Designed miniproteins, single chains, continued (3). Designs and how they scored, part 104

Each design is a single chain, and the fold is of that chain. pLDDT is the mean over its residues in the fold that is shown.

## One batch from the design tools (miniprotein)

Design m11596
Fold by ESMFold2-Fast:
Structure m11596 (fold): chain A 84 residues (1-84)
Amino acid sequence: MTYEVRVVLEEVRNPLDNSFAEFGFTVESEEAARLVREAFDLALKGGELEKAIELVEEANLSPEDRALVKAALRSIYRFRERLK
């Protein structure tokens, strides 16, 4: 069974099609999906990046998926910082 985690950034639009920026991940465990979702929710609310990274590490993702999720989190923090 696979679980999809999807995040939409309302403050960030894709300049190519003017849609909202989206991040989507497919994970194999419900717990991993929950932790990844909590990490993105924390990032969107302006929480600490270190805590978001800790949630991603706890999710026990593959090295490739973990790197992609961390890159997406860093992108969110860069845009959120520019808005504040």
Scores: mean pLDDT 67

Design m11597
Fold by ESMFold2-Fast:
Parts: sequence; C-alpha cells; structure tokens
Structure m11597 (fold): chain A 71 residues (1-71)
Amino acid sequence: VDLAETLRRLAAASAAGAPGALLAHEVRHLKDIGVAQGVLSPEQAALLERAARAAAEGDLETAARYLEKAA
C-alpha cells in the first residue's frame, strides 16, 4: 500500500467535504493497520488520530491539513 498516496487522497476527500464520520472511520482504520504493520512512525500515528478527531467533529479543513502533514 502506498501510504503517502492514500493519505493525500484522504486529505483531498476531506478538503472536498466528504462525510466527517466516514472519513474519521477510514483514517482510524488506516492508522490501526499502519501501526500494526510497522509502517507508521509515532508522529504519523499521532497526526492521523488528530485528523480523525477533527473529521469526526466536522472540521474537515483541519483534518485535511493533518493528513497532508502525515504524508
């Protein structure tokens, strides 16, 4: 899985106004898999958790920025 490309696609979806609850679910799922497989740094995992929280709260611009930083 190209993690950076996946993160950029999620960031673009967030910026385009994707449903926040769905986006939060996808971001958390990606974080959990990435941590389990050892492909995410602790800093990337923290950024994904912040992105998921922002998306769940409807702050899609903040979610997009955190996803871009994680890529």
Scores: mean pLDDT 82

Design m11598
Fold by ESMFold2-Fast:
Structure m11598 (fold): chain A 105 residues (1-105)
Amino acid sequence: MEEEEKRFKEILEKVLKKLDEFFNKYYEELLKTKSIEEVIELLLRFIFREILLELGPISEHKEEILKLFNEASEHLLELILKVDPEAEEIFNKLKKKAIEEIESL
């Protein structure tokens, strides 16, 4: 149990670090050619992909994937709101859709 909590935190920190690096490097550049909705969807897919790379198949780790996705997406929202405070409503709609898609797998 304690080792599972430690691994969860280690994976979360790794995903958050990669998310911070990607966001800081690409967010403004992506907004030059894409809508805010398309950029948010891309960033949510980035989070999901990075989590799968750390945990493996969704069939064995669905609850852990959903928990990590929720934590990482909340961090992404905080990053976005610092740059675009009007993005909260669209972000929450896209996050809900992404969670429903993960739960359906």
Scores: mean pLDDT 82

Design m11599
Fold by ESMFold2-Fast:
Structure m11599 (fold): chain A 66 residues (1-66)
Amino acid sequence: MSVIVLTLEDGGKIYLLVPSDKAEEIAKAAMGKTGAEAMELPGVLNAAIDNADLSSRVVDVEIIEI
């Protein structure tokens, strides 16, 4: 499993739990999408929101393997 850490324009973060074999594909797809759109991407198993405005766009992504 991997966690994708999304940083949004407002400085908020969203953590997506994903299969490790899909992490790079999902991270690439999340760039430039709104927080809400990124959480609905295929392969996302769970999402946790940390002070994010879901209408703000994803400006950075980081993949952490767990």
Scores: mean pLDDT 86

Design m11600
Fold by ESMFold2-Fast:
Structure m11600 (fold): chain A 85 residues (1-85)
Amino acid sequence: SSEELRKLEEEELELRLDKLYFDSLDKDGDGVITVEELREAYDEVGLERSDEQIEKGVAVIDKDGDGVVTFEELREYIRERRAQR
């Protein structure tokens, strides 16, 4: 039905917005977000976070354990959170 198509289109729109957000954080254009880039982003919005808190957050999203967040990992994390009721 049209409801399923609308849900899929909304999901695609969210994905595109996530990509724009990711690209804004990935200032080097290397396809990953580092702890340093996240620290800068938190500082810009006035959020006080320790390096350990940022690193722990990256580790939750970073399922491969390489210490950085790829767009693919961020996308999967957001999709999982959206699926949880």
Scores: mean pLDDT 69

Design m11601
Fold by ESMFold2-Fast:
Structure m11601 (fold): chain A 93 residues (1-93)
Amino acid sequence: MAPQIYNLRAEAPSPDALLVRFAWSGDNIEYARVNLFNAETGELIGYRIFRNQNEAEAEFRGLQQGERYRAEVTATDAEGNQNRGPPVEIRIE
């Protein structure tokens, strides 16, 4: 079965940070990767890679109040198959 992403959500715990939470499943998953982009420019702000687990929480700091960010998660299996879950966007107010 191809990798599947669940429960992708983002919260702004402070004016300069985002907390991204998600889960995944599938056969022989090697890793899940979360990418954080500036939603206006498409610039990659940062990423995290998670192995040997099925849910994760990623904190991104040094962000700008008033900017809109997009979090995308891709899970990759041992055969190199990838699936991306639906992205989530959040503005830091």
Scores: mean pLDDT 84

Design m11602
Fold by ESMFold2-Fast:
Parts: structure tokens; sequence; C-alpha cells
Structure m11602 (fold): chain A 92 residues (1-92)
């Protein structure tokens, strides 16, 4: 199920969720898009917006290392939670 996200997103919570999914997939935009249920274009757009608003790099080496150290089962559980939270925000 794909969610259509607004093109201009200012909600930092949504941006943080997309960023976390991207990091959890090891920087794989396609896998992050599939797991979030949104388009690859939306993931790329939101990651750029996250960098603009937060001033943080799209890939944070410390965050990447932390998530890559998690077992696959735990990473998948985190991605499911992120997807559920994203849906809750847009299904109000």
Amino acid sequence: MKLKLPEEIEDIRVLNLVYDAYVLTGGDVEKAAELLGISKEDVERLLKRYQELSGRPVLDPERLAAYQSLPDEEREAHLKKIREELKKIFEK
C-alpha cells in the first residue's frame, strides 16, 4: 500500500521517520521506499528536506554504525514501527 505524501513537507517528525528508515536500510533508498510504502521519489525528496531543515547530513556515520550493529530481526521491527507511525500521521 503506497501513501502519497505532500511535496512540501515541514513536519520534522515525518522527515525523522523517513531518515531513520533510510539509515536502517543502510542507505538503500529503494528498500526504504518499499518498507515505508511510499515512492522512491518521495524518500529522496524527504531526505533532502531533512538535511535542509535539520542541518544534519543524510548519512550520519554514528547512526549508521548503531543501526548496522542491530540484528536483522530488530532492524525489521524498527522499520515496521516507523511505517505504522508514518501511516498514523497521514491517516488522521
Scores: mean pLDDT 68

Design m11603
Fold by ESMFold2-Fast:
Structure m11603 (fold): chain A 83 residues (1-83)
Amino acid sequence: MKGSEEVREQHLELSAQLVSEAVKAVVSDRLGDKQGRKESLINISKLTAQLAPLDAQLGEISAEQAEENKKKAEERIKELEEQ
């Protein structure tokens, strides 16, 4: 049975991964690792797309905002993969 606690735990796990990938992106940029930076940015966008529906379920954003955030993240993934 899906409880609000499961949604919160999933959100926390994905948010922790997002922070980790953001740190990796900054470190890769500072070291001149273009490939590592690209991979971290793709992962950030993937995590953002996964977080959007959870944010809506938690009442943090509207369903419309979650759909917009997911679409923008999916577009960003495509742009990064083509670089």
Scores: mean pLDDT 82

Design m11604
Fold by ESMFold2-Fast:
Structure m11604 (fold): chain A 89 residues (1-89)
Amino acid sequence: PLANPSEFAIKAAEETLKETMEIIESRKEEISGVQYAGAKMLAVGRSLDLMMELSKNKDKPKEELEKIAKEGKEEAVREVEELLERAIA
């Protein structure tokens, strides 16, 4: 069983998914349907990973949770952008 997601973890994951999906949608005309599906799968997977990591660390100070959320979101965005750049090239 996975750790139950905290409200903070769910919100952070939703914000990460929203931002990564907006990036993917902005580039959808430049990529194939298969590449679009792959980028969406990466965005979902990274958002779920962040939710799980934050939920496992729910008892940590808020400042540490905010750092994990920020770094996880930045990493997810970077990986999606790198995938899209490779798809477009």
Scores: mean pLDDT 84

Design m11605
Fold by ESMFold2-Fast:
Structure m11605 (fold): chain A 101 residues (1-101)
Amino acid sequence: SMEKERKEIEEVIAKSRAKLQARIKEIMTPEELAAWENTTDPVERHKFELKQLLRMGELEQIANEAIKALKAGDYKKAQELIEKLREANATDLIKRIEEEK
């Protein structure tokens, strides 16, 4: 039914937002998290959030480069890029790379 489908879409959106927030928290240092929580100026908070989103985009680019390296048979480069994702706790991106093997 349409009502059931709408509830399912709302749950997907809520889960996506929760995953994004969890992801941002994973890449924050304790100092960055404290600074974000103590930021009362909306403009500075927005800048902080944009910085984290840009960082997430950089990790996505590293994952795409690792997949390209694997497809080209450059296993050394792929391993170095995967290690960068591991250092950044990008577990979701590492799983995506493993699925592309």
Scores: mean pLDDT 74

Design m11606
Fold by ESMFold2-Fast:
Structure m11606 (fold): chain A 110 residues (1-110)
Amino acid sequence: SEKEKLIEQIEEVLEKLLELVRKYASEESVQAFEAAVEALLATLRDPNATVEEVEAKVAELMALVAQIVEEIEKTLPPEEAAKVLKEISELVGELLQLIEEYLELLRKEE
């Protein structure tokens, strides 16, 4: 299905983000991010989940991304931080685009 295809693409982008998080963030941030990723994917796969519930999980994930960005800026040399944050920003952009496509499908089914 179109939804299933989008979920697979979202999962691939989230796995790339998680790889960067595991490499550069604290163990606490990694655990929180892994939990948020699992919660978002579970919500996307739930046929009873609303647009509002998906948006809430995305907001939780984005709050963690903001925290991780601050952590990376504090812990890495400026040049290395800039490179990593650019990669995170590009993946976040891709993720948000795929989620908007998914939410548009949900709105059409209501």
Scores: mean pLDDT 89

Design m11607
Fold by ESMFold2-Fast:
Structure m11607 (fold): chain A 68 residues (1-68)
Amino acid sequence: LLEITVPQDVPLSEVRKVVEKYGGRIVRVVRLPFENRFYAEVPEEQIEALKEDVKKLGGTAREGELGL
């Protein structure tokens, strides 16, 4: 499970395209005052490439724990 955080002005469609490009699926979206956070199931071998594309959106990605 991967936690993706992007600035609030980055559209959901941009994050979805990146996740789907690497064979993943968004399982949860959390809207915060200054950022949007997405939780996605992504193949482990694609995580590094996905992190680089998320950086291009001005965000970050890390292994996440849903509900912790």
Scores: mean pLDDT 78

Design m11608
Fold by ESMFold2-Fast:
Structure m11608 (fold): chain A 98 residues (1-98)
Amino acid sequence: SMELQIELDVLRAMLTIQAHLALHEEDPEERAALAELILETAKRMAELLEKAGLKEQAEKLLEAAKRLAEAIRAGDREAARAALDEVVKIADEAIKEI
């Protein structure tokens, strides 16, 4: 479980970095690319959480990440920050269960 916890911590950090880059990105095409990377990172986190038996937390993480990606594509920085806070909260709570 330590290796799994470390991988999830790294992925959570990567998602946060990707989200902050997107929040400062003025180019809609670059924001869309960052939104796709965020979804890929969240999908990998969800797969690891599901393997750990945390299926409900995996589903919540994916839904929150989808809202984050939609807000980023729309250029809605306020909605994106709120969705990012939700993603981080879900991830941190899930990682503690491992």
Scores: mean pLDDT 90

Design m11609
Fold by ESMFold2-Fast:
Structure m11609 (fold): chain A 97 residues (1-97)
Amino acid sequence: SEVEELEKKIEELAEYLLKNSKVVKEEYISENEFILTIETDDGVSFTVKVIKTEEGVYEIEVSDTPSPIMRAAVYLALKKEYEEKGIKFRIGAKPEP
């Protein structure tokens, strides 16, 4: 029940991010590594680092998010966006103990 409520909150935030955020900056570090700066309509910004590890597989690291729930929502939104493009991704950051 509590897990289901948390999952629903994350899904609702992910849908919000898909509708109410824009990529404001793209920086290419190399052929296989780039940084996206994303801003929401309510003025929250966060940075996404994307590393291409294999053909069609990307490792994603999200920084500068206000909470773990928001970070999870950003990962879910990116997963939905990339799955629509046929791209697989994985989380690059381990949850710190």
Scores: mean pLDDT 72

Design m11610
Fold by ESMFold2-Fast:
Structure m11610 (fold): chain A 55 residues (1-55)
Amino acid sequence: SLIQELIEKIKARLEADPSAFTAEERKLITDIASGKLEVDESNIHKLLPYFSSLL
């Protein structure tokens, strides 16, 4: 639930301001949101560096 909430917030931010993200972050968010990539606690740790600009 927390991971899903985080993904939803990141997706909303991407839709509101794409320029806040790198091209790699945009692709990753899109892949997660479309279900091409499933996210769990281990995966989110791997993804955090790509979202460091959001922290």
Scores: mean pLDDT 69

Design m11611
Fold by ESMFold2-Fast:
Structure m11611 (fold): chain A 97 residues (1-97)
Amino acid sequence: SPVEAVKEELERIEKLAEQGRYEDAVARATSLLIGAIEEGNEEAVKLIRDYLKKLMEKVDPEKAVAILREQRERLRKAGASPEAIAFLDELIEEVEK
């Protein structure tokens, strides 16, 4: 199942986060999100968005904002979808509360 494959990849990404590799975890989860958006897999998009929100809540706010801003700039340079960039902007605003 495409959704099961996404869940398995999110488990691998969580192992990076458990090691304190938050930049790598965000980069991989964001790449997974872009793929799900391009495939029109709405269930996968929701799972990945929910994961990224929970992951950022576990990170120090200043560090979380720095990681998200760096990832946003990488996506912008790569020509990523407006939906993916808008989601990162939403996460940055939520963390800056």
Scores: mean pLDDT 84

Design m11612
Fold by ESMFold2-Fast:
Structure m11612 (fold): chain A 94 residues (1-94)
Amino acid sequence: MVKKKVEEIRKETEEAAQRLLEEGKPVEAEIARLIGKAQAYMVEGKYDEALEYAKKALELARREGAEKRALSGAEVAIMEAELAKNKRTPEDLL
């Protein structure tokens, strides 16, 4: 199941990024790709990597003044990654 979901996320991410590029929105396309990487890492249980890419997406969106949808997408990805990581106690990360 995990492998199919990762493939689906990659396909959806590429399709979304291509549409944004067609609209002349290369920054939003790059944000979509970073969010897609975060989502893929979350499905694989790699929450630290997911959070890293989600944060990169938000920083890029803020720096370049991206559309509200892109900002919201990055914020949601961060929230999802943090919630998933929070299933581990602080002792497990020490």
Scores: mean pLDDT 78

Design m11613
Fold by ESMFold2-Fast:
Structure m11613 (fold): chain A 73 residues (1-73)
Amino acid sequence: MTEEEQKLFEEIDKLLEEMVKAYKAGDFDKARELSEKFYQKAEELISKMTEDERKKFNEYLKERIQKLNDELL
């Protein structure tokens, strides 16, 4: 992973965390805006990945969403 790809990954992770927090707070408008930004950044990162890397990234996202959901109560 390059430094640019690492920064993009960190941005995606932050957007995911903020999106989950917004959903938990009942701020669905904010959650929608954050999800749009998340998908836009994720698409950019995915465009640089192989099929195997994309599969691992999707597995990571599923696990991360579950952990954030559990941690935020």
Scores: mean pLDDT 76

Design m11614
Fold by ESMFold2-Fast:
Structure m11614 (fold): chain A 69 residues (1-69)
Amino acid sequence: GTPVDLRVVRQLSATTVEVDRPLPARVGDVLEYEFLGERYTATVLGVDGTVVTVDRPILPGARILAVRP
């Protein structure tokens, strides 16, 4: 997996978020992220620069730690 350190800055819809920097991910990749000290995963459904669509809600303040194929 590729280590990253990106913050979710805004929720655009139930499954679409804005991150603080472009995400180096492709459709089908898995994001590892933390929220309130807990670690989670979400599958990437779309990427357009800093706008990411995922298979589950991710709230503002979450940190994306890694991208895995």
Scores: mean pLDDT 85

Design m11615
Fold by ESMFold2-Fast:
Structure m11615 (fold): chain A 87 residues (1-87)
Amino acid sequence: MSSTDVTSSNMNTVVTGSGNIISSSSVNMDIYISNGDYDGYNNVMHDMYNVMVSNMNVMVSMYDSFGDSSNSSDWTNHINDINSIIS
């Protein structure tokens, strides 16, 4: 196996895992909204943002390993934008 194959496998795992987390978080948010639990809703949103930032860091690492500084920089800028919104 090449390092590229490992990176692609890791990316697919991250993307699939992110989709599953977002899907389950969406169900939890609907429950919290219907119960009027705004604290629960806000906690789920915060957890989703943390997962997104974590996954974007995997994207940066992947593009860095390919020598793709343009895409690496673009994803780093997206992380910075999200961090500025949630802080």
Scores: mean pLDDT 66

Design m11616
Fold by ESMFold2-Fast:
Structure m11616 (fold): chain A 85 residues (1-85)
Amino acid sequence: MTPEELKKKADEYFKQGKYREAANLYGEAAVKSEDPKERIEYYIKAAQAYDKAGDHINAVAWRLLAVGEAIEAGDLSYLPLIREA
């Protein structure tokens, strides 16, 4: 399954209120993505989905991964989005 296919499935689960399942698929999409900007987006979406599931520990972990990728990619414009997620 490609990162884009995983994201599409995650979006469907998120819409159904299956936030933990959505978070897991967003996380898998991030890990399988070769594009740093795409990885940052999926890390943020995974964190948001974990927060909706009540799993704040995993939400923080995925936000930290997004911060790390943003710094490595040289694009700090993501930092406010990571904080607001």
Scores: mean pLDDT 80

Design m11617
Fold by ESMFold2-Fast:
Structure m11617 (fold): chain A 70 residues (1-70)
Amino acid sequence: ADAYFQRGLELYAQGRYAEAARAFERALELDPGHKRAVEILRNLALAYAALGRLEEAQRLFDALGVAPPA
């Protein structure tokens, strides 16, 4: 789980948003109760937004109770 989260952050930093989203999804799938689950979900929402998957990004931001990226 932690390895996928770290990989997702690396991919996001490289602008590889689709691969970053997949890595974040895998991190949550393997450990839904992850200590950093909220942080992983936030990064996943940002990756979805960067990909133009705005509805999916909005759903995650709504679920987290946080503002979408401006």
Scores: mean pLDDT 76

Design m11618
Fold by ESMFold2-Fast:
Structure m11618 (fold): chain A 80 residues (1-80)
Amino acid sequence: IEGDAEKGAELYKELGLEDMHGENGQGTGFAPSLLPWAEWPDDFLFDFLRDPQKYRPGTIIPSLSDLPEQDRWSLVAYIK
């Protein structure tokens, strides 16, 4: 399923994920921060958005598991 980047941008703002802008220079709990988020595999970003706590315990990013799959793909499209 191909996401909608415009919808992803709206969801990004609505969910308070604007704080991820400050994390562009930071690593995740298992991966280095040297690569732009846009270069990450789609399935990795999709899974990360579903369970951010699994990768970064204590992150302020909420679990997006309650979002429809289509909306999570839209967030991936926005990031890519």
Scores: mean pLDDT 59

Design m11619
Fold by ESMFold2-Fast:
Structure m11619 (fold): chain A 88 residues (1-88)
Amino acid sequence: ALEKLEEALKKATEAAKNSKTGESASSATGAALAAIGALWGIEHVPGADKTKELESAYQSLKGSAENAKDEETKKGLAEAAEAVKEGL
């Protein structure tokens, strides 16, 4: 589960780096921050619901993929969302 969140963070970061527009870069950065937040919550908040944190990260990544303006960013964010889903 944590490994899948780290994989998703890496994919979302790469999508942001490879974004061709500022809007796509902003969307991918927001998705990466959501993945970081979920990872931090699972690692540092005692009693955190791991499944709920993963599901929240998945929905954020999926939404960012749908809102991205360029195809490369959409694909990268969709792959990041699938990585989180595999951890569920």
Scores: mean pLDDT 74

Design m11620
Fold by ESMFold2-Fast:
Structure m11620 (fold): chain A 67 residues (1-67)
Amino acid sequence: REKDYKAVLAAETEKLSYGEIGKKFGISASTVSRLLKEKNRLTGGKSLGELSKEEIKEKFGLSDEII
């Protein structure tokens, strides 16, 4: 959940491959790809930077302390 959000944020903001992000967060490149696909499904293709804190909390089920 929190780790998933951070992995998606890293994929959008860092110029790293899915494999590099996967190593950073201890997940596979396929998991990073699935998390990005899920984020796009939840947000209609918007980046996390285009969402408010309230929208991120609602769509990803995160607390204030994580965002």
Scores: mean pLDDT 70

Design m11621
Fold by ESMFold2-Fast:
Structure m11621 (fold): chain A 140 residues (1-140)
Amino acid sequence: MLEELVKKSYDPDPEVRAEALRQLVRLGHYEEAKELAEKLLNDPDPKVRAEAARVLGISLLSLGEYEEAKEILTKMLNDPDPKVRAEAARQLTLVLAEMGDAKSVAALAEKLKNDPDPKVRNAVTNAINEAISRGFDPWR
């Protein structure tokens, strides 16, 4: 199974490459999901890069690697595709909330208020609401 998922990461179809990442997370293979997602961060297809951002956020949170998640996701905020930036913003917000870093969440929201794409702006707001529902206090 794992070897088949790694093989799918080389598939010419971007939907197959993205699905390989999703399956690793569903199966709880967080370390392997992290390794594959790091490789696919520079994939030519923005759907694959967005899925890599999502999978990295989930996997690194599950592994307790918050500082690594913060570094990688912050870099992905500069991606040319708004879907990639939106997913990176969402995952980074959830990482910062788990760290209890309300000041960095506020700074991220302020930075992305001026993003030209409404999906990127909405991603931060939605992620803050998600985090609040899990016990995060943005005013702490």
Scores: mean pLDDT 84

Design m11622
Fold by ESMFold2-Fast:
Structure m11622 (fold): chain A 96 residues (1-96)
Amino acid sequence: SAEEEALKLLEEAKKLAEEAIRLLMEALRSEDPAEMRRLVEEARKLIDEAQKLIAKAKALIATIENPSAELKELLLETEILLGIALIMEGVLELIL
């Protein structure tokens, strides 16, 4: 179903956003600017992929007459995690 496909896309996007946050936290703890830059670039690639998956999920959700509470909650959680990753990436780019 469209709902099952949207859930799968959001679960993958959430995993990517969580991994991006992990890499950005590692970058913040690094004392090597070159390693910090490498980790930020890796996180940026994960953020870009997560954004693409969320966009695909939102397109599918738009076709569903009555989305489940589970789907709405997962979308919100995934967007919050992506937002955190984007803020962290932006801050790190300012100090590199």
Scores: mean pLDDT 91

Design m11623
Fold by ESMFold2-Fast:
Structure m11623 (fold): chain A 83 residues (1-83)
Amino acid sequence: SNLKKQIEELIEKAKELVDEVLRLAETTSPNIRRAALSDVGGALGHIEEAKKHVENGDYETALKHAQEALDLAERALQRVREA
């Protein structure tokens, strides 16, 4: 199941970026921190949805949620790096 492995890799990457954002957010301004934490919350929500759809065998929907999680995590990382 190449698609399942791709989803799992996207989820792991999104989690790694979330952890980096949370570490960097401690040194940013309150406004940038709030925006980044909002994106992190969205990313974590999409990770949970991706996991649920994997459990149900709906890999197409799980992939979309995993991609959204990664996109949100990357956006959050960009916010804290430009702070």
Scores: mean pLDDT 89

Design m11624
Fold by ESMFold2-Fast:
Order: sequence, then C-alpha cells, then structure tokens
Structure m11624 (fold): chain A 65 residues (1-65)
Amino acid sequence: SDPLRSLVRFEGPVREGDAVEAAGVRGTVERVLSPHLAVVRFEAPVPRGTPLRAAGVRGTTLNDV
C-alpha cells in the first residue's frame, strides 16, 4: 500500500482534481470510484478515520491503497 494514497468515503459527489484538506494535510482527488468513494493522494501520510473536506463535501479516510 502507498501511505500517501488513501481510500476516502465522501458524503456526496467529488470530482478528480478536487483539492482536499485533512488534519492540516493537503491532497487531491486522484480517482473517483463511486458517488461515495474516491482515491485521494496526500502530501503527507494521513491516519485512518481522519475527517476531511473536498469542495465543501465531508469525508473520512478509510485505508491506504
């Protein structure tokens, strides 16, 4: 698994390229898998269960991918 890539569950739709912020760490939506699930690449490792926001949409980190 890549510690800089996380599977994230979102409360609503996000788009590839959307900016993400989680616990002071910046990231970008790399790939959208479903309306509620996307892969996010972070600039630093982010722990599982970390709450985040992308373009006003709330989400939570699940696992490294």
Scores: mean pLDDT 83

Design m11625
Fold by ESMFold2-Fast:
Structure m11625 (fold): chain A 62 residues (1-62)
Amino acid sequence: MAAEKAREIERLAVELARRKGVTAAATEAGRRAREALPDHRVDVFVTEKDGVVTARVEVRAR
């Protein structure tokens, strides 16, 4: 359940980064991750290098 939600947020972050840039994508994806997984500790990483965007969401128990 939590892992599936993390993957969903990763896909969203990549799309947002393409439209609005990495900083805006990280902010929005982080906000959505906290709303979706309130009982978990969530870390969101969005990076761009040489035009390639990658996103990773790590979910841990509180």
Scores: mean pLDDT 77

Design m11626
Fold by ESMFold2-Fast:
Structure m11626 (fold): chain A 86 residues (1-86)
Amino acid sequence: DPVLERAVAALYRLASELEKLGDEELAKKLYELAKELEKNPSLETVEKALALAREVLERYGERNPRVARLAREAIAALEELLKRLK
């Protein structure tokens, strides 16, 4: 599923950027959710990933334009995936 692949890829990109920024705890949580979503794309996992991506945008969005862009890309992909699972 191209939508699932895009959502998973967006989460990995966001996680990698946070890891580079030194936020290893948030990066780890995003990596774990991306892996879970890749294995089993459930409504619950998508909702958890979406909530975490929104938290990242709220925490980093104003001070880090790259993280803001990656978080918005992840949110958009996850929202599209969520609509397909309903």
Scores: mean pLDDT 87

Design m11627
Fold by ESMFold2-Fast:
Structure m11627 (fold): chain A 82 residues (1-82)
Amino acid sequence: MEEDVKKALEYGKKAVEAAREGNIDEQVSYAKKAVDYALKAGERAVEVLTEIARLIENDTSISREAKDAIAKVIDDGVRKAL
């Protein structure tokens, strides 16, 4: 669980970095990896995904298009965790 949480947050940060660069394909790819690791964290999956979503929405350097693309991936992950 600890390693899965760590990997989920690492890929979440990479998704944010790709989003700042405007690379929609790369940000979605990293967001999907973050979701996969968060789901492996089991009981902590929703907590981890919510934290990643918060980091993305609060970043003023990310475009609305990039935020919406990542939000769809995170939302799908939350639904799978429930």
Scores: mean pLDDT 80

Design m11628
Fold by ESMFold2-Fast:
Structure m11628 (fold): chain A 87 residues (1-87)
Amino acid sequence: SGTEETGSVAGGTTATLTITTPSDSIVGVLAVGNPAPTVTLSGGTELSSIVSGSLVVKTYRVPAGTHTLTISGAGTVHYRLSTRPLP
């Protein structure tokens, strides 16, 4: 089973979110802001990245452990984070 988290980041600031996975997992991030936000994940491999207008959609593979997701934008950013263990 996966987990879902939503939140927002004030424009001109950076949010850091801790993602802890017990096993190899897929992390999906959907973020929207104007201009398009910056999304990075430490300790993960970027599998896909789509940036279009105000929308950023990224998918990462992460090993078991603790990882840091960083989200920032010049304007307010709204995000959805999903984490799903691999079989």
Scores: mean pLDDT 85

Design m11629
Fold by ESMFold2-Fast:
Structure m11629 (fold): chain A 89 residues (1-89)
Amino acid sequence: KEELIKKAIEEVKEKFAEELTKLYLEHGADGQTEEQLLEAGRKLVESILGKNDGKIVPRTEEELEFAKKLLEAVEKKVKEVEEEIKKKE
């Protein structure tokens, strides 16, 4: 039951990390590799979802917009999975 919610959250996190990586690549990653950008994106996503303690914060307005969309997407996905679990019980 809890595993389904965790899996759904991980899928949303990975999609947003990939989208953030694409954004960085489009705006000219100065000397950074795609792997480094993906890692940075994953860390930002984790920080946002881990109730950002101020260690990794959105650096630009674009990152802040991504943070808001990420939180909304996770909330919606969790609700969908919870409703599916209820229907099976």
Scores: mean pLDDT 67

